Designed miniproteins, single chains, continued (2). Designs and how they scored, part 48

Each design is a single chain, and the fold is of that chain. pLDDT is the mean over its residues in the fold that is shown.

## One batch from the design tools (miniprotein)

Design m5657
Fold by ESMFold2-Fast:
Structure m5657 (fold): chain A 69 residues (1-69)
Amino acid sequence: GMAPATPEQLARYRALVEAGVSPEELADFLIREGFPLSVIGDALIDGHLTPEQAARVARARGYAQRPAA
């Protein structure tokens, strides 16, 4: 399967969630730190991201395009 986020990345993500940052701030963090789609999806499901912000992160990470075969 796709590799999950590193423990360091997950620790930083959890710290921001615990601090109660906005979906926009969380999206900017996820883009900057290069988080995998699984964390983006989890944040959306848990209500920490809006669908618009999740789509913005996915585009910035290149997930909006089908992988080249």
Scores: mean pLDDT 73

Design m5658
Fold by ESMFold2-Fast:
Structure m5658 (fold): chain A 93 residues (1-93)
Amino acid sequence: MFLFKVTIEVKASEEDVKKIEEIARSHPEVLAVEGYYDKEKNTIILDILLAVEAETEEEGRRKAEEAARKIVEDLKKAGFEAKIVSLELVAVE
């Protein structure tokens, strides 16, 4: 199993933090989500921990990128502009 940390920036109001976190948490690969409002950027920053099962790091990264894209698509369907800022390998089991 591979653990990845993904950071997503979402253009939304401070009041939307909980709703945005719940959308991210609805995904099966998501182990943990923390959202906070960045006043300097007027943006919600989501820090997400993803767990993916794969035989190789390359396959794990591809699956993590796919999971992150699905989260962004669900945020967009909910009416939020969102983008992936970073995706980093944190741990291997």
Scores: mean pLDDT 86

Design m5659
Fold by ESMFold2-Fast:
Structure m5659 (fold): chain A 63 residues (1-63)
Amino acid sequence: ATAEDVRAAASTLPEPQRTAVLTFVDAFEAGASLADAAREAARRTGQSIGAVIDAFFAAVDRA
C-alpha cells in the first residue's frame, strides 16, 4: 500500500484514530522515524502511542 492508500483508508476510521493515522503518515513522509511519527500523532490527538500504532495497522489492513 502507498501512503495515499493509507490516507484514504484512514478516512474510514472514527475520530480520533483518523487524525492520529493522518498525522503519523504525514510525519513519517516528512522524514520522522517511526517512533517520532507515533509520538507526534499521540501528542496531537491525546492518544497513547499504542493506540496510534493500532489505528495505523487498522488503516493498512483496509488499504
Scores: mean pLDDT 81

Design m5660
Fold by ESMFold2-Fast:
Structure m5660 (fold): chain A 94 residues (1-94)
Amino acid sequence: SELVEELRELVRKFREAAAAGDEEAARTYFEKAVELAEKILKELYQKGADIEKLEEAYRLVQEAARALEAGDYEGAARYLERAARVIEEAAKSL
């Protein structure tokens, strides 16, 4: 999915910004990744994708936000990467 590839690219840019200590860029990429993930999840829900997978992806996005607020950039990136995988599986099951 092109949108899932875009989501993965935003997570990659988030990791790179965080590793460089660019907190402003990291927050910008994180917010864009979350907005895109929520948009994809809404579209998949409307198309009748597996609700349990959508709920898991939503939970992972929320855990990513909690990790970021705790200053755990590595944890935030890992949760977003896991969310992207679950989103891709939900999309492929349609």
Scores: mean pLDDT 89

Design m5661
Fold by ESMFold2-Fast:
Structure m5661 (fold): chain A 82 residues (1-82)
Amino acid sequence: DEENLAKLEELTKDASPKEKKVAYALFELTKTKPAATVREIAEAAGLSQGTASKILKKLAKRGIVQKFQVGKTTYYAPNMSK
């Protein structure tokens, strides 16, 4: 959705290229499912799991993404609160 992409671009205006890749990869993955694993986000962004995890934690602190724990698996989803 172009509206969600425009909002994401504004929220990540001052973000590094790697942070933008992680954010866009997560938003793309969550078009077809409610949340994505760190591994799926890393593969989609073309980054290591360690780099993607570090960036996702920063984005979660900024309120751009939300962290979920389901059993032993960590998931992230866009925080699209208005």
Scores: mean pLDDT 77

Design m5662
Fold by ESMFold2-Fast:
Structure m5662 (fold): chain A 102 residues (1-102)
Amino acid sequence: EEEEKKLRERLFELRVILLAVEAEEKGWSPEEFFERLYELAKEVGHEEMVREFEEVESLDETKRKFVYMAYRVEALLRARRAIEEKGLEEIEREREELEEKL
């Protein structure tokens, strides 16, 4: 119950890091990144993040654009830190382990 929720939340964190790396490699806009981030939250089953992203879509266009930029910058900074601390190979390994447990 609580353990499964924590595994899903951790899997989401790791996949966001990998998504941020892919976004930089492919040159995705903040809007394109947010679309994929929202799909990721739904795929992983992170219910709290799904609700948060649904609320973002209800914002006016200007506020929404700033929120999209904030998510992309936050994800990039988080990815940088995680890669510096553990390396990309370890992050991928943890992701594979968590996916096998879910």
Scores: mean pLDDT 85

Design m5663
Fold by ESMFold2-Fast:
Structure m5663 (fold): chain A 62 residues (1-62)
Amino acid sequence: SKELAEAGKKAVETGKLTDEQAEIIAKAISEANGVPLTKEAIEAAKKNPVEAGGLALSLAGA
């Protein structure tokens, strides 16, 4: 999705994520792994924005 690609790009380029962007990325990663979205997954994305962003771009097909 465009939102996932934009969030991933921002994370990789800036090393920062807003709460909304972290949730978008964590949700996409959780769905790809067949697990429910958790608060811990959102916090993990915030702690490693570049890694989470790279995974998000891969999932978005970018």
Scores: mean pLDDT 81

Design m5664
Fold by ESMFold2-Fast:
Structure m5664 (fold): chain A 94 residues (1-94)
Amino acid sequence: SMVEEFEARLREVAARSRSGEELFRGVEQTLLAMLLEHRLLDWPEELLKEFGRRAAELLRTLRAQYEAGALSLEEVAERLIREMARIIREVEER
């Protein structure tokens, strides 16, 4: 499924990332690639806006927590993978 492919790609990004900046950049690039590959840009505008809003909020929140020293790089990666998969499922309502 798209969610499984995204989780697998995010795990690969996390494994290769040596810094928070590399992790967040890799996640953003993976998200863009998945949007293009699965034609998610063909989603109704309201769903695309909701997805984009929730994804941006998640990335902003986790980046802030990482920069504040509240989360380690591994903890940020785990939460990013888990919560982004949840957002995709909820927006698809499955």
Scores: mean pLDDT 79

Design m5665
Fold by ESMFold2-Fast:
Structure m5665 (fold): chain A 62 residues (1-62)
Amino acid sequence: GPHERADRAGTAAALAVAGGLSDERGKELLMRNGGLSREQAEAVLAEPTAQAAGRAAARLAS
């Protein structure tokens, strides 16, 4: 559903930013692939779930 789509897009954007993509490019991916507005994309990147995805990736790397 829409929530799963936004969650997947948020995780993908967080991983892309962690992989060297800028926050601006992450927002563009959320808007184009997730169908979100700019404000919604910024909110998703700031969400605890996106931060948790980044922490999980870091733990797997350690």
Scores: mean pLDDT 60

Design m5666
Fold by ESMFold2-Fast:
Structure m5666 (fold): chain A 87 residues (1-87)
Amino acid sequence: MDFVLERIREKGLDEILELAEELLAKASPADRDDVATLLLNAAEAELKGIDEAKELFIEAARALVAGKYEEATRLFIEGANLYNKAS
């Protein structure tokens, strides 16, 4: 799990790093890997300037932490589609 925070730190994305530390601390053990993956996707989207995809991945991570699995899945799919179209 620490490797995700290290990757975000290496990219110089302090806002996403702080958010990742908060959300990973709140996530259930079963959901931590998925939350971590969403936050890495948000960091990659920010580096490419795809802000809409970044916001959707962050919202998906928050929804997953809140136990809103259907909402998290929908937001992830929307974010991934925007990221792929812009890449």
Scores: mean pLDDT 80

Design m5667
Fold by ESMFold2-Fast:
Structure m5667 (fold): chain A 66 residues (1-66)
Amino acid sequence: SLEELKEELRELLLEAGMSERQAEGAVEAAQTSPTSLRAALHELSKVVSPEQLERIRELLEQIYAL
């Protein structure tokens, strides 16, 4: 469900060292705009590992597609 995907995404972002505010912004970006999603992923790539980023990207794309 959407809520389960959001929870998993939040957990991954918090584990990556992001604040709750940053995690909320990324989840919201996935649902509001492809450009916002792209910008969020670009900024996130600067602070997380490539493997972590790939997992986050998959979850964001699934949330966006709903």
Scores: mean pLDDT 71

Design m5668
Fold by ESMFold2-Fast:
Structure m5668 (fold): chain A 119 residues (1-119)
Amino acid sequence: SNIEKIIKLGEEAVKVLREAVELLRKHHPDDTEAIRRAEMLLQVLEEELKRVKEAYENFKKTGTVEDEINLMLEIKRLYLAIEEAVKFLEEMAQKYPELRPLTEKAKKILDEIKKVIKS
């Protein structure tokens, strides 16, 4: 299912951002603002992923137009949360080159979600 693919890609995005937080804490512990921003973005991404999962379970139970609209809105919010995480990672990769591999993974995840949404 396309929705299950989006959920899996969202879970991969959460993993990438968790790895970025760990990398910042390990190599740049004094960059408290970068760590704080990464942790806030991770929290938003985890919450939006949870909302997509809940909306999908509700839509499977009811099949209503209202629950389908809610699911599509939560998917859009997840996409925007990943887009903001990519923007943050691109900014941080300019300062910390070791974040480049995680930035490229996040960009690929965003592109794959966009392809699934268009199909």
Scores: mean pLDDT 90

Design m5669
Fold by ESMFold2-Fast:
Structure m5669 (fold): chain A 85 residues (1-85)
Amino acid sequence: SSMEAQLQAKVDQVLALYERIIDALEAGDLDTARKLHQEMQQLIQDMVATFGEEAVLAAFNRPDVRARLEALNARLVELADRLNA
């Protein structure tokens, strides 16, 4: 597969991990959320090492990826608001 296809697959893995982190936080499972967050950070570091920072930033700035990140961030904001109510 092309380097572009490999990078896209890794971006999809990051988005899946971020969704699982938010699911764990919504469930009150802080241990699972912490473990998944560490896995996500390691994956991002490996992506930057493999593809370079510019390519990784460009991949996360694609309109489809940005829309997915905004939806996930909205869930995190709603959770924070609920916990502070």
Scores: mean pLDDT 88

Design m5670
Fold by ESMFold2-Fast:
Structure m5670 (fold): chain A 86 residues (1-86)
Amino acid sequence: STFERLLAELRERAATETDPEVRALLEEIIGLIEQIGKIDEVIASVAAKETLELVDELRDASVEERRAALRRFKANLEKALAQLQK
């Protein structure tokens, strides 16, 4: 499925990340996307695609900027998951 492909790509990006905090944030984001996918796979697929787009946008950014952006994105996913759980 498209969702499984996007998750596989995200896991590959996390595995190749050299900064341990950025890698941990990506792994946490992947976990949240998997939880969202158990409720709504379409929303989870959009979140996975947005995560890949964010990682690509940040490729030339500093480690501090990458960590900050991923922390904000993770917080937004946590809020989205809470809303989906009612």
Scores: mean pLDDT 88

Design m5671
Fold by ESMFold2-Fast:
Order: sequence, then C-alpha cells, then structure tokens
Structure m5671 (fold): chain A 74 residues (1-74)
Amino acid sequence: LSEEEQREVEAALYEIKAAVHLVAADRSTDPEEKARHYREAAEWYEKAASLLTGEDAQIFRDGAEEYRRKAEEA
C-alpha cells in the first residue's frame, strides 16, 4: 500500500472504533453513559479527519462536531 492508502485504511479503522461507541450510545438509556460514548465517537472521527485531506477530512470533522453536540444534548 502507498502511504496515502495506508492513511485511508487507518482512517477506516478509526471510523469502525467510532461506530462501536455510536452503537453503545444508541443502546444506552443513561444520559451520562450516552454522552460519554458520543464524545468517544467524536474523538475517533477527529483522529480519522487528521489522516485525510480535503472534503474527506471535512466530512469526518463535521461528523465529530455533530456527535459532540449530541453528547451535550444527552
């Protein structure tokens, strides 16, 4: 794999880590637990964004911001 392809694979793995927390947030009925999982998902999305450029990076940054807002609302 090229360095760029390796970064894309790493970003995909971070997206999977975020997805695990989103599933946990969805299954949680405790607001504090739900908020914690949304914050974790946002952090993994920010890490994914840091490995990408342009519009792909922006998509992950926008997702991170959305989940940070959900954490505050939970």
Scores: mean pLDDT 86

Design m5672
Fold by ESMFold2-Fast:
Structure m5672 (fold): chain A 98 residues (1-98)
Amino acid sequence: AEAAALKAKLAAGENVTLESPEENIKTVLTPDKVATITATLSNEDAEELEKAIAEQPEGNGQYVNLDGVEYYPGKAVVTLTVTPDKAVFEKRKAEIAA
C-alpha cells in the first residue's frame, strides 16, 4: 500500500521524502529520476565515502555525485545525488564543481 502511494505521488509530479532514523539517512525522490540522499556519518566514514565516490561514481546502472560534506565535531553530514540518467549526473557534477 505504501509503495503504491509513493508511486502515485511521483506520477503526480510531487517529490517524496523517505527517512530512516535508525540509519541516519534521509532520501528525497523526484519524478525526474533523481534521489537526493542526506546521511549522518562519522568523519572517518564520510572521508571513505568521498574516496569511494571519486573512484567509482558509476555502478548498478546508477550515477552518484557527492554534492557536499559538512564536518562537525564527531560527525559529518553528507549530501549525495543518485540518478540513472547520465545527463542529469553530468549537469549536477558541473554545478557542484563550479
Scores: mean pLDDT 72

Design m5673
Fold by ESMFold2-Fast:
Structure m5673 (fold): chain A 75 residues (1-75)
Amino acid sequence: SLRELIEQTIAHLRGAIAYLKSQGRDRLAALYEELLAELEKLLADPNVTRAQLEELLARFEERLRKAAEEELAAE
């Protein structure tokens, strides 16, 4: 179900955040923490739709891509 998908995504993101912080990748960890907070808000909404999830993920995909490019450029 949509709710189960969101719950699984939240669990995976918590692991990813812990890993990124352990690697000193604090900027990417902060973006994942923002995504996690937004997913928790969607999970709290009993009327959450697939379209809302897709729009949220698309917005964060672009932000994460830019952050990764900036991190690589700083190297």
Scores: mean pLDDT 82

Design m5674
Fold by ESMFold2-Fast:
Structure m5674 (fold): chain A 87 residues (1-87)
Amino acid sequence: MREKIEKEFKEGLEQLERDREELEKILGEEVVEFYRKVAEELLEDYINGAPEEELLKKFFELGEESGEKVRKLIKENKEKLKELLEE
């Protein structure tokens, strides 16, 4: 299971990289870098067998630490982000 989820996670990141330029235009480089940081840290914890509760806790902690800029950019570009994610 761990190996399968690791592969699926990497495939998801590769797909996200294909939309990287559009995401950087919509969200800005800081938000994209934040996502990469979150993905990298959570993947390591997941591989180490961390439960879902711990993964969610870390995600929210990183989100709060990234703070107002990330959340503001997401809110301001919510409509465009939604269109990109739905395609």
Scores: mean pLDDT 63

Design m5675
Fold by ESMFold2-Fast:
Structure m5675 (fold): chain A 87 residues (1-87)
Amino acid sequence: SKLIELLEETLKEIEENPDMSFEEIENLILRTYLEAEEAGELSEELRKLFQEIGREMRESIPSDASEEEKRKKAIEFLKKLIEKLKE
């Protein structure tokens, strides 16, 4: 799946660049989503999956979270999404 490949590439870029800010991570995830949408890879089911896992991620981040904690949650979000897409 092209979507899985795009998400795995995004995850790899984040993991290989520990100095990447949370804002840069958010922008990479958004870019990946937009590329998948333009490619016609986003069904209604996949959009729901993104929304549900994204909601879980946001709810798990405290308002006073550090950059490192936010980064960790973003990585967990991408890993969970990839795992669900491989089912």
Scores: mean pLDDT 79

Design m5676
Fold by ESMFold2-Fast:
Structure m5676 (fold): chain A 82 residues (1-82)
Amino acid sequence: EKEEVKKTAEEAKKKSEEATKLGLEGDALTQESAAGLNEHYAEGLKELAKKYPEVKEYLEEAAKFNEERAKENREAAEKLKA
């Protein structure tokens, strides 16, 4: 159970990194889409933290990681619109 939850968080982080990289190489719409996906993963991880308090800190750190990736994609999208 605990190991499965940690695995989910690690997979979310990996997908977030991949989406961020693809977004940075794409157009503004692609980067906005990547940001939205990263924000969605972060929210999901925060909800998991409420259900699994024994790994709450780990899940919250993973959520923050995804939020930071989303910010990078949003900033890149704004630069492309300029």
Scores: mean pLDDT 75

Design m5677
Fold by ESMFold2-Fast:
Structure m5677 (fold): chain A 88 residues (1-88)
Amino acid sequence: KLTELREKYQKLIKENKPVEEIADVQLEIWKLLGLTPEEVLARIDKRIENEKKALEFYEKQGRTKDAERIKKNIEFLEKVKKALEERL
């Protein structure tokens, strides 16, 4: 079920589980949402781009905690993108 996968995803994030496990659950969620591989890659690329813009903004503002959160999000999304490319 989608709800169970979203709950599992949040739990893995909070428990700092390996990024491979987190990425696998996120990919399963996106597949259940009916996204094609191309749509998933486009979504990840756009999200990475938006996060990089937010990172630059928060760094200029001196918002260290927000900047750290965004950096972790970018690293996670880049690992998910790599995992998806390897699975295609």
Scores: mean pLDDT 77

Design m5678
Fold by ESMFold2-Fast:
Structure m5678 (fold): chain A 70 residues (1-70)
Amino acid sequence: SQVDKEVQKAQKRMDEILQQLRDGKISETEAGRLLGEIVKEMQKKGVPQEKINELVGNFIQKHTQVLEEL
């Protein structure tokens, strides 16, 4: 479905942001800005809010793990 494609694209972009944070290539502030852009894109594409909340929750959990590694 179109929703599944948009979710998969968002997950890949979020994983890239987490990798850039681990590599020290991006700031925490910039990561937050990019996450905001991903959320807005998902909303524009009609991704259900429940799915957006799930993806954001997963990102925050993984981001906390990255911060613990620093």
Scores: mean pLDDT 82

Design m5679
Fold by ESMFold2-Fast:
Structure m5679 (fold): chain A 85 residues (1-85)
Amino acid sequence: MEYELIVEIEMPSEEKAKELAEKVRETVEAAGGEVIGIKVIGNIVLLRARFDTKEQAEAALEAIKELAEAMGGKVLKAEIREIEK
């Protein structure tokens, strides 16, 4: 079974949103995950990523939240769900 992480983050600007998007990719990969999709819509960053374990997804989410908050952002939505293959 795989776990899917869905995160929506509001950043102070579109430039900060683009900066976060690049860093989020590295954070997901460092946690052992795969980025399924990442979108920047204005100052909003939308992430979808997959992980083999719930613990990896939770670690990635914690790191992403800390990174976003350090950059002046706010997490609007965060969800971890188990998916069928």
Scores: mean pLDDT 85

Design m5680
Fold by ESMFold2-Fast:
Structure m5680 (fold): chain A 87 residues (1-87)
Amino acid sequence: MLERARELAEKAVEAGRKAIATDDVEEAEKYLKEAVEAADEVVRLAEEAGGAPEFLEAEMEAAVGVLAAAVGLVVAKKLKEKEEKKK
């Protein structure tokens, strides 16, 4: 269980990093979706373990940070695209 949660947290970080690195909004959304799905599974496994994921502090911190950055950048890219298509 714990090792699987770590693997999923690492997957979330990798997918989020790819979402941040790409200039393509569609590709960024694809990677962001992968990151969110992996992060959701980590949270589910931590809840099943009966407590806060303190054993995954470093991995969870990295995953949350990358997800926050990826969400912000994807939203900013989508807003710019919508503004350019306005009128």
Scores: mean pLDDT 70

Design m5681
Fold by ESMFold2-Fast:
Structure m5681 (fold): chain A 86 residues (1-86)
Amino acid sequence: DTFIAANDNDLPADVAAQIIPGQNQDTDIFVKRDGQWIQGTRMIKGAFRLIGDKYVATTDSQIQARDGSIIEVPKGHTDIVILKKK
């Protein structure tokens, strides 16, 4: 399983034991809010976990959009796409 997280300390202890420290370079994060896909540049807090073929927010999360605004992603949200820029 792959995790995208802002900090290991933001994760539950059993989940934190599975993550690799560091931020992915060349990755775009997209979340769907109110029927619209919004591009994020980085995670501010929380974690997205790949479960089967979908990313799931395992905690209440926040990502930063390209304009600097904060996008809230509630726990259990599944309309998440992570694209590698390479």
Scores: mean pLDDT 64

Design m5682
Fold by ESMFold2-Fast:
Structure m5682 (fold): chain A 63 residues (1-63)
Amino acid sequence: AAERERRRAERLKAAEEILASGGERGRLAREIGEKLREIGELVDEALRRRRAGEEVPEEMRPK
C-alpha cells in the first residue's frame, strides 16, 4: 500500500512539473489525463460489475 501511494505521488509530481513546464506538452498531458480519466471511469464500472459477480461466486458455475 505505501509503495503504491509513493509511486502515485511521484507520478503526480512529475505530471505537475510537466504541466508547469507548459506549452504543448502541458496541453497534451491534460488531454491525455482527461482521456485516461474516462478510461478510469470505465475501469471503475467494470470493477463494480466484477464485484457484483463475485457476490454470486463464479465457482458456483462449471467452467
Scores: mean pLDDT 66

Design m5683
Fold by ESMFold2-Fast:
Structure m5683 (fold): chain A 63 residues (1-63)
Amino acid sequence: LPLIRRTRAAVKAIELLEKGESKEDVLARLMEEFGITPEERPALEALLDRVEKYIENVKKIKE
C-alpha cells in the first residue's frame, strides 16, 4: 500500500475498531473505501493485526 493510503487506512481502522466493529467488517469497509484490491488484502490484514496490538498496548500503557 502507498504510505499515505496506508496511514489513512490505519487511522480509519483505529476509529472503527474503537467503535466495536469486528475485524472482518473493518477489513471489508477499508477495502471498499480505499479501493484495496484482493492482492493487497494480506497487507491490509497485517496492518489490522498491528493496529489491534497498538490499541491494546496504548491502553495498557495509559491505564
Scores: mean pLDDT 74

Design m5684
Fold by ESMFold2-Fast:
Structure m5684 (fold): chain A 82 residues (1-82)
Amino acid sequence: SEELLKEFEKVIEESKKLIAEAEATPDPAKKRALLEEVAEKIQKFIEENEEQINSLPKEEQEKIHEKIAEIQAEIERILATL
């Protein structure tokens, strides 16, 4: 649905802001806390919307999974600097 895609875009934009904050802070504990918040936001979105996501056309599902993979890669990249 259009509402699902709008909610997803909001989650992605909020996640990107938290990742930017994590990169900007010199505090390793704060970096970990911000990255954990991102991981929790993504996981919650997936769990709450699994059936709706699985009912989307394959192309839309792939776009969602690609965006999630991009966020996960950024989390792993920053954690590797700790």
Scores: mean pLDDT 85

Design m5685
Fold by ESMFold2-Fast:
Structure m5685 (fold): chain A 65 residues (1-65)
Amino acid sequence: SALEEAVARAAELAAAGDIDGAVATLRSTGDPVLEMAARRLAQLAAAGASPAELAEWIRGLKKAP
């Protein structure tokens, strides 16, 4: 789905250290859950979370088998 693609893309950007790109990708979906996730991502980055930790956190957003 478009939301799963956006989450995967945001995780790749975060892993590369592009936190602003990851936030923008999540927000671009217009989904209220992913908009809230983008806000939390920015807060975690400001609190000193590493790119690897942020990418792993984003990957968790898509886990519903």
Scores: mean pLDDT 80

Design m5686
Fold by ESMFold2-Fast:
Structure m5686 (fold): chain A 91 residues (1-91)
Amino acid sequence: ASLKKGIDEGNLDAAKVFTKLIKSKSKSEITDEDIEYLVKAGFIFYKYFNIYEAGKVFDYVSKLVDKERFNALVKKYYATFGLKLVEEDLP
């Protein structure tokens, strides 16, 4: 099964496995799509109160992209993905 599909569905196990796979790659092998899915995985970790793992993923992404792109990705995926996952946004 596609790990990226599992991440789109908010699956914690897919986020864990994907994050380990990306961290095993050299920086030159990491695609823009991989970086976008790392940001999504960070929000999945946050949803499940894995704050430490969420912080580590966002820190890793911040080392792969410049500050402007990092902020843009976080804002984009918070609005389009993270808001659907964060329990405090539910009634």
Scores: mean pLDDT 77

Design m5687
Fold by ESMFold2-Fast:
Structure m5687 (fold): chain A 95 residues (1-95)
Amino acid sequence: SYIEELKKAVEEYLKKMEEDPDAIRDGNAAVVAILHKMILDEKDPEKREKLRQVIEKLRAETTEILANKDQLSNEEIIKRAKEVFEKTLKEVEEI
């Protein structure tokens, strides 16, 4: 299941971010790669478009965290990243 693959990726990269907040970049790339696979296997054009919107939103929100990285504590970066990745997972589950 792509949802199980996505959950595993989110868990893995949130754990890596505890050691290195820059792991948010790799986490974003991993989640986006899974979402692209979901788009390729999806037959419904409306669901494909919703998945593309989820990717764009994820990229925008992670880019905003990284743009403010030097002004944020590591704890705040991890907190924001967790909220973004957990929201992404919920939005995908609702498609």
Scores: mean pLDDT 87

Design m5688
Fold by ESMFold2-Fast:
Structure m5688 (fold): chain A 87 residues (1-87)
Amino acid sequence: MEEGLKRAEELAEKLEKEAKELEEQARRYDSMGVNGKELREKAEEAKKMADALREAAEAGRRGDVQKMLESEKEAVGLYLQRAEKEA
């Protein structure tokens, strides 16, 4: 249990860092006259995944298995949507 929650938090941190980097790159693209929209969309996806993983970890800590599973399902759904766009 604790190991899984820790992994979810670590993944959320990585996704949050990725989102910040993508937002920064989108702003640089916009300043150069290049459309940053795709980078902003990827940043939003990463943020949503991070939020879902943090909710899952928090629910897991309080023993709310139903909420944990719902949040994990949301994170997995977002991950699959992202993977499909890159395929």
Scores: mean pLDDT 78

Design m5689
Fold by ESMFold2-Fast:
Structure m5689 (fold): chain A 95 residues (1-95)
Amino acid sequence: MNPTDEQIDEIIKISQERNKEVQKVLDEAEKNNWSDEELYKKLLEVYKKYAKKVAEVLKGNQVGSDFLISLGRSYELGGEYEIGYVFREAGKEAS
């Protein structure tokens, strides 16, 4: 089933909130001279938090589930295995 307009609007809102939190993390990393490892760990926490929020919105939606699984696979192909795992698990929770 395709996501409803209401689900799409909520995902857009979640995405905007995620982007703001990612920007705060990047700003703090620059200010505090974080290592790439510290930055990655903090970004992973943010992506994990927002992946769970998106999964809850898309719960019971097969198209949304398939999208999250595909997104997770794309992150894994880019070497972001932990982020990829989080999105795949979120996709399973959405199904």
Scores: mean pLDDT 75

Design m5690
Fold by ESMFold2-Fast:
Structure m5690 (fold): chain A 97 residues (1-97)
Amino acid sequence: MELVERARRLGEELVRRDLDKAIEVGLEIARLILRHAETLDQILRAIASALRVIGAQFDKDPQEVLDALHDLIDVASTDPALLERVVRLIEEALAAL
């Protein structure tokens, strides 16, 4: 199974099961990307996605959170090791529910 597709599906499940947890995990993923980002594009995209997740906290909009998670996964997909860590983060969050 393609790792990006798996990450996207896990993100969708997390948003569906627990929106507040999806917001927390989205911010953790953004922080993880920022710590390992080597390009300005990765940094700016991670910040933009983190701001959308923060905004979604006010409206509790599942679509906004899902879109932000998908963007973060797309940024992480440029680094296979980073993407594996993102998948584990989402899996651990789902297991803790």
Scores: mean pLDDT 81

Design m5691
Fold by ESMFold2-Fast:
Structure m5691 (fold): chain A 77 residues (1-77)
Amino acid sequence: MKEKVKEELLRVLREGREALEKAKTNEEKFEIYKETMERIDKIAEEAEKAGLSKEEVDSIIAEAIREEVLEAQREQA
């Protein structure tokens, strides 16, 4: 369960980052950011419904964000 939630969050974050890199206007960037946040919220709600605690879900989200940030930094090297 936790591994699948983290993988889905990482995918959503990566798709959002790639879309932001391709966006040409601030309006497009805002919509992408909004969609990404909505997708993360939905994943969090479903994970809680599946039996994970809010603390566990928050921990997984924080870990996924940290890993995506580190991966983005590696792509610059």
Scores: mean pLDDT 79

